# Designed miniproteins, single chains, continued (4), part 25

Each design is a single chain, and the fold is of that chain. pLDDT is the mean over its residues in the fold that is shown.

## One batch from the design tools (miniprotein)

Design m12835
Fold by ESMFold2-Fast:
Structure m12835 (fold): chain A 94 residues (1-94)
Amino acid sequence: KNRYVLTVKIHRRISPETARSLGKEIKDGLEKAGFEVLDVGYTVTDDETIIGVEFESDLPFDEAKEIATKIALEAAQKHGIPLEDVEVSVRQVG
């Protein structure tokens, strides 16, 4: 299986509780889409929040990136985060 890291960068501070909830929503969405979630973490600073999700899939990079990006953006929207404040990236690792 291919291993991927999804990074959701929010150009604002959100509460640690909201960050945890958002990370769980992303994990749940990825698992429902058939991905194996290995790790979920978040970092909150004064000016940004970063959520990282490590997952595995047998899907090719472009397909995995498209699905994971959609899930991350839907989760952010559900938590009331404006799309202009959200940057999503997916990278393949090892």
Scores: mean pLDDT 87

Design m12836
Fold by ESMFold2-Fast:
Structure m12836 (fold): chain A 82 residues (1-82)
Amino acid sequence: SLADKIADLGVALIKTAEEVDLTDEQRKAGIEAFEKEIKSLNPTKEEIDKAIERVKEQAQEFTSENGKRVAEEVIKALEKVK
C-alpha cells in the first residue's frame, strides 16, 4: 500500500542515521527531501496515519541515539504533511 511505501521511506532514513554519523545539516536535508517526496505522492490523511503507526512500531527496534532522533523527526515530518 502507499502507507507501507511511505513508512519504508521513513525507516530507510532512520537506518541510514544508525549506520552513519550524520551532521545536523545532513539530517535536516534528509528530512526535507523526505517531506518533499511524501508530498509528491499526494497521500490521504488516513494513509499518513497508517504510515506513522508503522514507523512508530519499527522505531522500537532502533537503539542508537541518532536512529531514535531521526525516527522522531520522521514522525514529526509525516504529521506536518497531513
Scores: mean pLDDT 82

Design m12837
Fold by ESMFold2-Fast:
Structure m12837 (fold): chain A 61 residues (1-61)
Amino acid sequence: SIAERIREELEKRGLEPTDEQIEAAVEFALAVARAFGLDPEDEGLIRLAVDVLEIDLQAEK
């Protein structure tokens, strides 16, 4: 699933996202997919969601 892929990529980057943060990232990815007519499992879309969540996680320090 998209949630599992986002979690795995963040864990590979040494980050420990909460379930709530993963759900927010999934909702963001699905909103972008709907707006641009993209596949919700699109690799670029998953990368975008991961990058946005990584920025948010780093900003919380």
Scores: mean pLDDT 77

Design m12838
Fold by ESMFold2-Fast:
Structure m12838 (fold): chain A 65 residues (1-65)
Amino acid sequence: AEKEKEQKLKKEKLKLLEEIEKELAKLDKEGKTDEVVEFYRKMAKEKEELTVEKLKEMLEEVKKI
């Protein structure tokens, strides 16, 4: 039961990361490469604290760029 919950949580995090990467790729195509680089640096700094809730916040931030 506990391992199944961990797998579901990991899948949700992966889906959010994939959405963030798609939004960042779109921004890069629009010429916002500097903003994309700064966002990746911010994500790397937050690596240890990335919860589903934090990833949802990051996705909203990317969409506002």
Scores: mean pLDDT 74

Design m12839
Fold by ESMFold2-Fast:
Parts: structure tokens; sequence; C-alpha cells
Structure m12839 (fold): chain A 94 residues (1-94)
């Protein structure tokens, strides 16, 4: 169960990063982040792992690429959930 969920979370996060790197506007990226946070809030704490993994991959991707969409997603996620923002920062710090 954990291994399967972790693999699915990693795949979903990678897919989100690919979408953001593929000519998505900053506005569309911000909307995607808000939708993911709404889904996480609806499902509960388990879904928060997807948002955290996505944020971690975005931080890694932005180190190599300066894509406005990636930054817009991160900013929207931080603004929508301040508690999650602290968890995202902790994940980036490792």
Amino acid sequence: MFEERREETARAAAETVEILEGEVSPEEAAELARRELEEAARIGEEAAELVLETARRIAEATRNNDFPALRAWQAAADAANPDLAERIEAAFAA
C-alpha cells in the first residue's frame, strides 16, 4: 500500500512538473496549484503528500530552469495554505 501510493504520488508530481514546463501560463499554473490544494483538503492528510512531492520536484526543476509557471504554482500553493508552505520549505531544505 505505501509503496504503491508513493509511486503513484511520484508519477503524478512528475506529470504536473512536465505540464508546467510545457508552455503553461503563470495564471494556469496558479489555478492548477489551487485545484490540487482543494483536492488535498477534501481527501485529507494523505493527499497533502502529493502537493509536497510536487513542490519538491518544482524546486528541483527551477534550479535548472527558470520557468514562470513553476514559480506561479509554488506562490499560489504557499498563499492558499500557509501551514503547507512551512512543510514545503522543510521538504526543500531536506
Scores: mean pLDDT 65

Design m12840
Fold by ESMFold2-Fast:
Structure m12840 (fold): chain A 84 residues (1-84)
Amino acid sequence: GVPEELRRLAERIYEEALKITGDEEAARAVRDAAVAELFRVYAELQPVAISQGRYEEYQQALVTVPARVFEEKTAEYLERREKE
């Protein structure tokens, strides 16, 4: 993936997190966590997927991993907010 693709995905994650949290700092934290996991998938799986023809698994991970992190981090934020 090109850095531009990661930037566009990060921007979308931030916008969606901001709508849910209403907090710019919390939205940035969700974005940063999702981007960190996506970078790990990119760095670890892309070379293996390309060399071994498992490209479909790599493509699936690029969609599912950031979605999972987004759901987990927004849920954690909302739970903490309710306890305050």
Scores: mean pLDDT 74

Design m12841
Fold by ESMFold2-Fast:
Structure m12841 (fold): chain A 69 residues (1-69)
Amino acid sequence: SDEERERIDLVLQEMGRILQEGVQAGLSPEEILERIYELIDSTEGLSEEQKEQLRRAGEHMVRHMERKR
């Protein structure tokens, strides 16, 4: 549904903020990924499939940023 897509988009935006803030704070890729997982796991109204997709997206984002360090 549109509401589910909007919820996913909001989580993706928040994951991006966690990534940028974590890099700026000097956190390790593992620490950043832990924070992303906490966000996903604490988000209500997501199916397990949607949470798995978001975890994969977070892993990709972190790996991409790690290559720039």
Scores: mean pLDDT 80

Design m12842
Fold by ESMFold2-Fast:
Structure m12842 (fold): chain A 96 residues (1-96)
Amino acid sequence: ELEELSEETQVLLLQIELGAAAALGDLERAKALLDELLERGALSAEEAEALKAALEAGLPKLEEQLKAHPEITREELRERVEKIKEEALKEVLEKE
């Protein structure tokens, strides 16, 4: 099904997934998505490198914020991000 979508739509779906991975501090997944966006020509090598560095620098701050706010669990954050992602993906797929 992804193969049937336009290249532009595929890039948008990858960008939405990247945003979700970054928000959750999933560094491995975010880096993999950045590499795929670079391969597809959606990012320059410089942009991909800068974003990877920003993600690595951001992860310790995210962990500290979660510890400072025990009322917000990592599970709740994951659920909220997943719902936002599903909504964004649905809008993109409905728009053809």
Scores: mean pLDDT 72

Design m12843
Fold by ESMFold2-Fast:
Structure m12843 (fold): chain A 97 residues (1-97)
Amino acid sequence: MKELIERALEAAKKAIDYLKEGINGSGEDAVRKAAGYFHEALVLARKVPELSEAEKLFQKAVDYANKALEDPSTMKENLQKALKYAEEARKILEEKL
């Protein structure tokens, strides 16, 4: 269990770093990488029943990152929402270690 939480946390940290790059102007490639790492964190969290809430938050982060990619005019707003959900999920993972 602890090893899965640690792996999910590392994936979440990478995703958050790429998402911040997207917000700060690295654009679509950074956002796509962030979505990929959020999906990795989601899959790992799904394997741990006590992380059900973190799994749901990572799904929201993926959904908002994808919305940002679909409409560049709302990109910053959707990326900020993705970041908020991702940070909440990261906090849950840290509290479970």
Scores: mean pLDDT 86

Design m12844
Fold by ESMFold2-Fast:
Structure m12844 (fold): chain A 94 residues (1-94)
Amino acid sequence: SAIEEAYARALAAIEALAAEYAKVGSPEEAEEVKAQLTELLERIRTGSVEEARRALEELTRLAEEVAAKAGDGAVVSAAQQLIGAARELVELKE
């Protein structure tokens, strides 16, 4: 289904962001960020439209914070891809 495909893309984007962040930062911080983003994505997937929108706002903020802290183009690109995929998932629930 479109929702399952969007979820899979968002999940892959979290893994890509964590991998790029681990290259320029702490592997421990990258794992913590991955865990937080994965929990937020699960709230988007399983929650109501209202809960999904709130979780998307939190996910976007965290992804942008990671990109700003890293100061690295690959991390910025991975964060943008994640935000796009998560937004698509929320739109499919509306």
Scores: mean pLDDT 88

Design m12845
Fold by ESMFold2-Fast:
Structure m12845 (fold): chain A 84 residues (1-84)
Amino acid sequence: MEEQKRALEELKETLPEETYEKILKALEEKKWEELKEILKEEALKNGLEEESAEVYAEAAVLLLEGKVEEAEELMREAIEKRAA
């Protein structure tokens, strides 16, 4: 979808080239688990805590799959747990 292309462009600008290439390959091959691990590792390198990095990676994968509602629900649950 068009939102996927926008997300990929933003990732290209913010991530190292090698990481971006791995993301594109995983996305093209529909290797969602590999894509999640790559995104989780990058979130950890950017200073997110392990639990937050995992939620971020899972939500990002859901968005790239076009499962926007599931991604939004996951992010909402994470925010609620942190705001408690």
Scores: mean pLDDT 73

Design m12846
Fold by ESMFold2-Fast:
Structure m12846 (fold): chain A 73 residues (1-73)
Amino acid sequence: MTAEEIIEEFKKEMLELIENNESLEELQKKYDEAKKKLAEVLKKLSPEEQKKVAEKFFEVMEEIVEKELEKLK
């Protein structure tokens, strides 16, 4: 599984959990699982590739946070 695939699956799963109004604890669990998987893949990448992956991950996190905040309103 590539870093990009991990990030894409994480985004999909997190958005589904938010749409289903799952607990913050379930969201945190998915986040921790994704970080663990991503860390293993990142160890094999160059610093430049790691930066690109981190930028993509932060973009996805921003989308997730926006959706979660929309649900709280």
Scores: mean pLDDT 79

Design m12847
Fold by ESMFold2-Fast:
Structure m12847 (fold): chain A 67 residues (1-67)
Amino acid sequence: AVALDPLTGEPMIELESGTRLSAASYLLLELKGVDPAEATDEEIIALFEELLPEDNPLRQLILAGAA
């Protein structure tokens, strides 16, 4: 279960590239079997795009916080 307060697009993690990830994105990396501490910026971005497309329920959860 995922219960995060700042899901409305608030960044929780900042990568070397300056890319910021929500806690939800962090959990997606772990669920995919990728250790966030070992993942490269490119790998994280690719997985984020794969796991959080516009029809993904997690993306909807993030956007719902803005409503």
Scores: mean pLDDT 52

Design m12848
Fold by ESMFold2-Fast:
Structure m12848 (fold): chain A 108 residues (1-108)
Amino acid sequence: MIYVVRLRAKVDLKFEDGFIRLWLPWPASVQALSSGGGYIYSLDGEFLGVISFDPNDITDEKVLVLFGLDRELKKGDEFLVRGLNSEDEVDVFRESPYFEVLSVELAP
């Protein structure tokens, strides 16, 4: 199943060389999953970029997540993530200090 998740940035996110690099909580269950990311869209459905994470880049219950975007994310910015395959992948964002999860829906 594919999730569509609406996120809001809680803080200004540092953007360097076309990426935002964040260390997010990583549950042990997600380390066994083959899905490596998702797609970022504006609320109007414009493609903004990709999310990538590698289960091999794990340090003490955290994973490096790369947001490949054409723009910076500022506190209060809202966007959609498509392509997450489990609730555990959604919880990576929900449990982070960087994002508020506003809605979680299954793609039709």
Scores: mean pLDDT 70

Design m12849
Fold by ESMFold2-Fast:
Structure m12849 (fold): chain A 87 residues (1-87)
Amino acid sequence: SLSKETLEKIEELWEELRNSRHFGVIGTQLNMYAYGYIKFEELAPPTYDFLKELIERVGKEGAVYFLTTYLGIGKSRAEKIVNEVLE
């Protein structure tokens, strides 16, 4: 289970993302990658940088929660994304 502090950081990241000029690119690319339409190497720098910052600020469990709750990515696919960024 996620701490209250981690959930507050997740909410802050969601507000930052939804107000970003890169929101459409990041959301679209993460969904396309999660469902196999593009490869990891095809992620634009803003998408990759967002994933790294997400994991750094909220940890692996928090990042999986963010991807599933806010971007609608299935849990197993979200876990795969997080693990691949950390390789």
Scores: mean pLDDT 88

Design m12850
Fold by ESMFold2-Fast:
Structure m12850 (fold): chain A 89 residues (1-89)
Amino acid sequence: MTDEEVEIGLEAIARVGRAALPHLDPAKRDEFLQAATRAAQKLIDGEMTVEEAIREVGEAMRALSDTPEQQAAIDKAVEEAIAEAKKRL
């Protein structure tokens, strides 16, 4: 994986986090940060594609979400992040 592809993936993970973190219970934030950090590390190590990393973070956030509004915000952020990453890859 190129440094550019890693940067695109990290930006996408951050975008999903920014969309969803304001809607998460603070008690669940550490679990999300652990999942996001794990996905970011796998992306840096070349063990995961950009799309796979975005989807893994999105799925972790969906598991921590309690409302349809939170789930919709996460789904939108994931779809937009994947679309933007594909345009730059």
Scores: mean pLDDT 77

Design m12851
Fold by ESMFold2-Fast:
Order: structure tokens, then C-alpha cells, then sequence
Structure m12851 (fold): chain A 113 residues (1-113)
């Protein structure tokens, strides 16, 4: 990865580029960027499913499916980041991914009601 690509991913995730010190840290940053991108995609799909749902049962089903997928993305990210990231970068990336997950869940929950 180029230095510019590392900076762009760090900026996208809201973490200081100074925390990316090793080649393993660069891999962790890339994996976190992929996880964040998948979370946004899942949120968009879930919102579309909820907007097309005609029953409360169907809305609850789509909300729960979206939540379960976001939980799986987070669990997979946590495992990969723990193996590759330095401790300081791991804490920063996990904090940002958890904040993103919370924000996306709050947005889709408002459509479930």
C-alpha cells in the first residue's frame, strides 16, 4: 500500500495515521476499512428492506437480520485486528468501528418502529 492510501484509510476511519507503524498495522487498517465499508452496505440494504416492509413482523425480521450481520462483521473485525494491530491501533480501530455500528443501528432502529 502507498503512504497516501494509508492516510486516506486512516482519515476515513477517523484514526491518527501516526498509529500505523508496522506492515501488520497497515493490514489491520485495511481490514478495518473493509469492515466499515461492509457495515455501511448492510445498513443501506437494511434501510431499503425496512422501507419496503408492509408489516411489523417483516420490519422486525429485517431489523434483526441487519443487526445480526453487523454483529458478525464486528466479531470478525475484532479477531483480525487483534491478530494484526499494535495495541494502541487496535484500541483506536475497535472504538471507531463500535461507534459506527452503534450509529448505524440507531439509524435503522428508527425505521423499524
Amino acid sequence: MSEESIKQMADFLGVPVSLVKTEEDKLALFEATVAASFMHMVSSITKQSLSRSESEEEKEKHFQEGKDILDKIMDNAKKILKENASPELYEALMKRLEELKKKLLEEIEKLRK
Scores: mean pLDDT 86

Design m12852
Fold by ESMFold2-Fast:
Formats: C-alpha cells, structure tokens, sequence
Structure m12852 (fold): chain A 98 residues (1-98)
C-alpha cells in the first residue's frame, strides 16, 4: 500500500529524529523491524526494501541525517536502486512534513 509505505517512512524518520538526533546510520535492523510491525508491515521484502533505501542514502548520496533529505530533489533520489519517481516524491513529502 502506498499509504502504508508513507506511514512507514514517517515513523522511521520521526524515530530517527527523536532517538538518534536524525542520524540515518543510527537505526538497527531490529529497530526498523519493530517500527514496521507497529505500522502493520510484516513482509520481509518490504522491510529489506526500506533497509536498502536507508543504506543507499548513506552509501550513494552521502546523506547521513534526515534533515539533509530536505535538500534533495526527486531526480537525486531516483539515482537510488529501486526508487522511482513516485517513491522519491513520497520520501520528500514525508521528510518535509517533519
């Protein structure tokens, strides 16, 4: 679900801001799984997709903090594997609501 994915992104980014001073690399796989389960996502593929997204923000775009995401364009996010235009738009919509 697109709405469920948006909720997961909001929950993840809010958690990072509250508990890790916005540091994307601060989130463990266990913490991610717990956040996803609370949102209603139990599919291992969806959890791995979000973990891979967070890892690519660091490794490919050198984005270490959630606040830095606000400076990205849709085109920047589309450079990430598995991120199309709609996914990129959802990431930016969510991060700008924080």
Amino acid sequence: SEELFREALRAIFSYLLEHHNGAIGGLTEEELREIMEKVGITDPEEIERLLNLLNQLISKLHIYNVEELKNLTVEDLQKLEGVGRRTAEMILEVVNEL
Scores: mean pLDDT 84

Design m12853
Fold by ESMFold2-Fast:
Structure m12853 (fold): chain A 70 residues (1-70)
Amino acid sequence: VAELIKKAEELFKKAEEYERLAEDYKKLGQSLLEKGNVRGARTAYGMAEGYYHQAEMLRKEGEELLEKAK
């Protein structure tokens, strides 16, 4: 039980890290658009989308581990 909770907490921490990276890439994309770098902005937004998706998957896995601990 305790190990499953600890593993879930580690996954939630990783999800927060990926969410932060996604926000950083989103801000980079906005900055690139302001400079007229449309191609760079599209790449940065794509990276942000990927990190948001990864964070969602990690949160779901963590939630499943918490349910198994009950």
Scores: mean pLDDT 84

Design m12854
Fold by ESMFold2-Fast:
Structure m12854 (fold): chain A 61 residues (1-61)
Amino acid sequence: SAAERAALLARLEALRARAEAEGDTVTVKSLDAAIGAVESGDPEQEDLAAALVEGVEREFA
């Protein structure tokens, strides 16, 4: 849904800001790709982006 996509984008952007602040350029690049994938509207890419968010959030926790 549009609400779920907006929530996913917000999470991706928050993680990107954190990775950028920490100098983690590899994670920033991965998150940039995921943001673009979600913006494309492809459901398979949205699922992959959600999995990436979970993984990155676990590493930062």
Scores: mean pLDDT 80

Design m12855
Fold by ESMFold2-Fast:
Structure m12855 (fold): chain A 74 residues (1-74)
Amino acid sequence: MEEELDREVRLGLLLIRASVVINAARQGKITPEEARAEADRLIAEAEKWGLSPEDLQTVRDAAERAVKAAEEAS
């Protein structure tokens, strides 16, 4: 149960961070380059934490949304 709870907490934290980046990107507060750097960090942490393939894909999808939001705002 501890490992499962840790993975759920880590996934939640990554998705919260992704949401913050997406909202900042949509508001024009970060550049596409900054959004990509944050996206790369989120994916790297998800991989390091050994998230399931489904959860890792969820993080990758959120990261890509952040980059796209910054590109659309520029």
Scores: mean pLDDT 80

Design m12856
Fold by ESMFold2-Fast:
Structure m12856 (fold): chain A 98 residues (1-98)
Amino acid sequence: MKRYNIALTIKAEPDKAKEAGQAAAEAMRAHPLVEDVKISEPVLDPVTGDAIVDVAATVRGTYEEAKEVLDRMIQAAKAAGAKKVTGAVVESDRPATV
């Protein structure tokens, strides 16, 4: 049985960044294959005025299931006000958290 590490970087307005990160994490926690969900604190970019939040999780299953979880996270973050969302899925033999 394989494990996949999912990493998501969310860029949003400072008042939306925490909500977008929490929405992404909530979408993941609802999935039975998701383990070890972590959310960073929002970091303000003083140049753009936007805040950046990182969300990471481990999925136990197939690559297709991990990609479905990532797609749900991206949709949840965008629905909560994220301006830009970047995500990656990487195969791992161990759970990983950041």
Scores: mean pLDDT 78

Design m12857
Fold by ESMFold2-Fast:
Parts: structure tokens; C-alpha cells; sequence
Structure m12857 (fold): chain A 72 residues (1-72)
């Protein structure tokens, strides 16, 4: 069941990343606020990976989403 929980968390992180990108593009959030949120997501993914709750591939996907979000 850990894989199913990880998939749900990753789906929520993807949705949050999409929202943050749209809000930044619309001028509703600052680049600093989006960057801080992206850094928190990467930190959480690293902790989940260390705990064995997600795969390295899932953690890498979170890192890529965070990098894309922070770069926008």
C-alpha cells in the first residue's frame, strides 16, 4: 500500500505545482512564494524517500516539477 499512498501524494504535488505555475503566470503569487513552496516539496520528497515511502523515480519527478515551477 505504500506505493498507492506515494502515487496519491505525487498526484497532489503535481496538482499543486500546476496551480503554483498558473498563479505565478497570472501574477497572483510572487516568484519567492513559488520558490519557497517548491523547496518545501523537494524537502518532503527527500524525507519520504529516506523513510522508504516513495521510489527514487517518484522523488526525481517531484524534483523536476519543483525545478520547473521555480524556474517559471
Amino acid sequence: MAAAIAAELLAQLRATAAYLREALAAGELSAEEVRAAAERAVGLAAKLLAAGLISEAAAEEVRRLAAATAAA
Scores: mean pLDDT 74

Design m12858
Fold by ESMFold2-Fast:
Structure m12858 (fold): chain A 60 residues (1-60)
Amino acid sequence: EGGKAAGQRSADAGGVMTPEEGLQLAEDGKASFEKAGADPELGYQAGVSNAQGIADGAAG
């Protein structure tokens, strides 16, 4: 919960992702899983994997 907008992730999908933006994706995944009644640890891991995939894609 760092006050960053989810739109920042989408807007910078083709650019370089900062560690802070990667952390935001992980926290969002955790919160979404927890809200849905699922394991927040799995949500966190999914968010981290998604952030890594976006970063790799942007790098080419």
Scores: mean pLDDT 63

Design m12859
Fold by ESMFold2-Fast:
Structure m12859 (fold): chain A 97 residues (1-97)
Amino acid sequence: AAPRTRVEIDLEGYASAAALPAVEAAVAEARAAADRLLAAGHAESVRVTLEVEPAPPGAPSRVVLRVEVTVVDWTPESAAGLSALGDAVARAAAVLA
């Protein structure tokens, strides 16, 4: 069998209340991409966690996104799935400060 490859992406930043829906939408896309890799058998384990810390009025919320994928198959399909996951994470990063 091919060796397992662990892919880990950690993002930390701040989001205004107006930016939070865009972060949540991008994270939902990342979860969908990761779940597809798992369902297709290209990943052994997938973990996507989003933590949003409540902020006082007028302050941005601290956001922590962690993505962990253990890839067990290195194919064009797994590469495309990882690319889709990376694109979704990049969209989340673009709205964080």
Scores: mean pLDDT 85

Design m12860
Fold by ESMFold2-Fast:
Structure m12860 (fold): chain A 98 residues (1-98)
Amino acid sequence: DLIAELESLLPAIEKGDEEARKRAFKLFMELGLGLVNSASEINSTVPGESAANVFTVERALGLKRDGVFDFELLKAIVALLKEHGNFQPLLDAIAPSI
């Protein structure tokens, strides 16, 4: 499951594993586009939307808004998802920004 995969990447990202960070960021991007834009068009990725989605989630979680998918952001996302076992709380947290 996505939560387990994201959680398994945390120790590697904390140690600066760039491949693990890129993998987690790719998963977050697919999730973030679905959450923020309700994207129905597969080929609609616009340069810069990735950072906007990261900023939106960072703001919703009360983290610094640097637009970078880092260990702190992933840790906060995983904690929220584990608390509720689903993505609805993350959707609710970013809803005011949509």
Scores: mean pLDDT 60

Design m12861
Fold by ESMFold2-Fast:
Structure m12861 (fold): chain A 80 residues (1-80)
Amino acid sequence: MDSEVMATSLAVLISAEESSPKPNPAVIEKLRKAQEAARKGDFKKAAEYLREAAREAKDDPELQKTLENLAKIVEKLAKE
């Protein structure tokens, strides 16, 4: 699977959070680290950063669920 496609998907999530009325800088930081890990093909590390981003998104339950689900998908890519 294309690591650049995953990195691009993460870039979209970063842009969405940066454009929100109350951007969470901790979530943005973890998403940027996940994007860098994905570009390096380190999907296990990318999934770890996505779970950290989900924990930082405590005030946005919908974003938290999205990030947790994405982390599970990325973890499966690392194992297969």
Scores: mean pLDDT 78

Design m12862
Fold by ESMFold2-Fast:
Structure m12862 (fold): chain A 74 residues (1-74)
Amino acid sequence: SMEEVKEKMVIMGETTENWLLVKRYPENEVARAAYRENQGIVEEASTFSLEELREKAEESRKRRDEVIAQAKQL
């Protein structure tokens, strides 16, 4: 539906914002892994169901928080 399409676009936008944050820490091993995961989620978004995309986006957020926490310890 049009409503579902709009919701997917919002989720993809949020995931892209998470990607930009992670890309700022290219030297960090965890940051590099998270960057690749976030890229894959956005690139494959059209192949996921809305529920799958929500789950992937939430895992992306958790990964981002891990990267930020690790960077702060350095």
Scores: mean pLDDT 67

Design m12863
Fold by ESMFold2-Fast:
Structure m12863 (fold): chain A 70 residues (1-70)
Amino acid sequence: SDVEELIEEEIEKLRELAKTSSAERQAVLEELIKKLKEIVKENKEDAALLAQKAYEEGVAKYNDIYEKER
């Protein structure tokens, strides 16, 4: 499905970020991935919009940690 494809694409991007990330940022990315998978499971038809919001919030947390690690 298109929704699953969008979420898998986001997970792939998060996985790429993880390759150059600290353990703390990795933990944030892992939490976001779990949340995205739960969104698919619970709200299939609205999953894309919910995943978008989760991704934006997760990226904000990631950036906050990234800034603190510098």
Scores: mean pLDDT 78

Design m12864
Fold by ESMFold2-Fast:
Structure m12864 (fold): chain A 77 residues (1-77)
Amino acid sequence: SMRLEELRGMSIEELIRRAYEAYLAGKFELAQEIVDIVLEKAGASQEEMLALPPGQFSPGARAILEAQARVAAELAA
């Protein structure tokens, strides 16, 4: 079993990889828990990510988008 304490020690980029792995494995609850840790570490909110245009994102929200883009590029290769 993946421990939440171990996840909290990971980088935002590694957490995004783990969330995607959990999602593909059908572990949607675990994927959401990892997303919550990403938001906490970045200092961003899910409401910000869903409701605001990118020009109004906090530095933390932009860091999440940049990390997501890097992980997506890695997985597409």
Scores: mean pLDDT 77

Design m12865
Fold by ESMFold2-Fast:
Structure m12865 (fold): chain A 109 residues (1-109)
Amino acid sequence: SDVLLEQARANLRALADALREQAKYFEEKSKDYPIMGKAAKALRETAEAAERAAEDPSAIDELMEKAKETGKVLIEGADENPELMTTMIGAAIMVTGSTSFAAILLEKA
């Protein structure tokens, strides 16, 4: 379905933009929390993978693996820094949830 493919591409581009904004916030906090610098890098790499998947839907599996690894970094960061729990887990839910949703749209297209 062309409609579902268009929706998937729009969702992937929106995800990339959201991940870039989140990475910028994490980079600004990296002086106080070095783990946020590592998380920011993972978020930026996932944003690049989301942009690739928006241009080439066959790249969705690569994005899903990247999102899974980024989610692990964020969850580990939350476990090691309880004061960052809400921020880190919130980012992990956004990364993994939005990627899974885009994958469903592409499968149904």
Scores: mean pLDDT 88

Design m12866
Fold by ESMFold2-Fast:
Structure m12866 (fold): chain A 96 residues (1-96)
Amino acid sequence: LGISQQDQDIMNRIIANAPNMSYRDIMRASGQISDDDVDRLIAHYGLDVSAFGKYGRNFAIIMVIIFGRDAGQARVQQYLRDLQQQGIAAMDRRIF
């Protein structure tokens, strides 16, 4: 994939801890991944991240890695709907 070892280590830690993480935890942790490696992952998975706006790119990549391309994207879209309906409380929900 051409992803750095540092960013692979970050992603592997997020994936291992995902059962104990909220959406907020994943957003915070995924923010540590470099922009260059996020761009490589977007290209590799064929993602259209324009729908996720300015703030969802790294989060969308992690959701895709955990749940697969289609299910991960669907979960990001559902989370954004939940944010609109429930406000900030949706950020503290666990992903599992």
Scores: mean pLDDT 79

Design m12867
Fold by ESMFold2-Fast:
Structure m12867 (fold): chain A 74 residues (1-74)
Amino acid sequence: APLPEIPKEAREELLKAIKALDAGDIETAAEHVRKALELAKDNELMRALIAMVAGVARAAGDLEAAAAIREALE
């Protein structure tokens, strides 16, 4: 079964969030995650990808980034 297509703009915002997390900028990462969710709201694949990013942030010790991303998913 085909997965829902993620809008290009939402993908670009998610990539910016990942780059911000890699740079340690947790606030910028959370802002881009919120934008990605708004652009692709109700997209289950986007929610799964964002949950994965939150897991990576938590593993890296960025608990504030992980919490902000998790709150954006609710």
Scores: mean pLDDT 67

Design m12868
Fold by ESMFold2-Fast:
Structure m12868 (fold): chain A 91 residues (1-91)
Amino acid sequence: DNVEKAGKFVADGEGSEEEIRALAEELAKLAEKELELNPDMTEEQIIEFMLERAENLFDTHEVTPAPEALERLRELIRELAREIYKKKLEE
């Protein structure tokens, strides 16, 4: 369950690769829905949307993510945002 795995990372800030990836995938689903509502979003705006949502989740749980986990999350966010944006351009 991606929601449960993502929740573990958000709760302690020390995610495994699977937990970090689960959060990135859940953020990607939110970004795809946002892009349907705002089709003029750039790749950079998709990345910022996903990052802001992640930051808000960590802030809500009063957690500071581990630097390595946060950097891995940023990498996955950039990759997923690129794929979301490319799919939108192909439609």
Scores: mean pLDDT 82

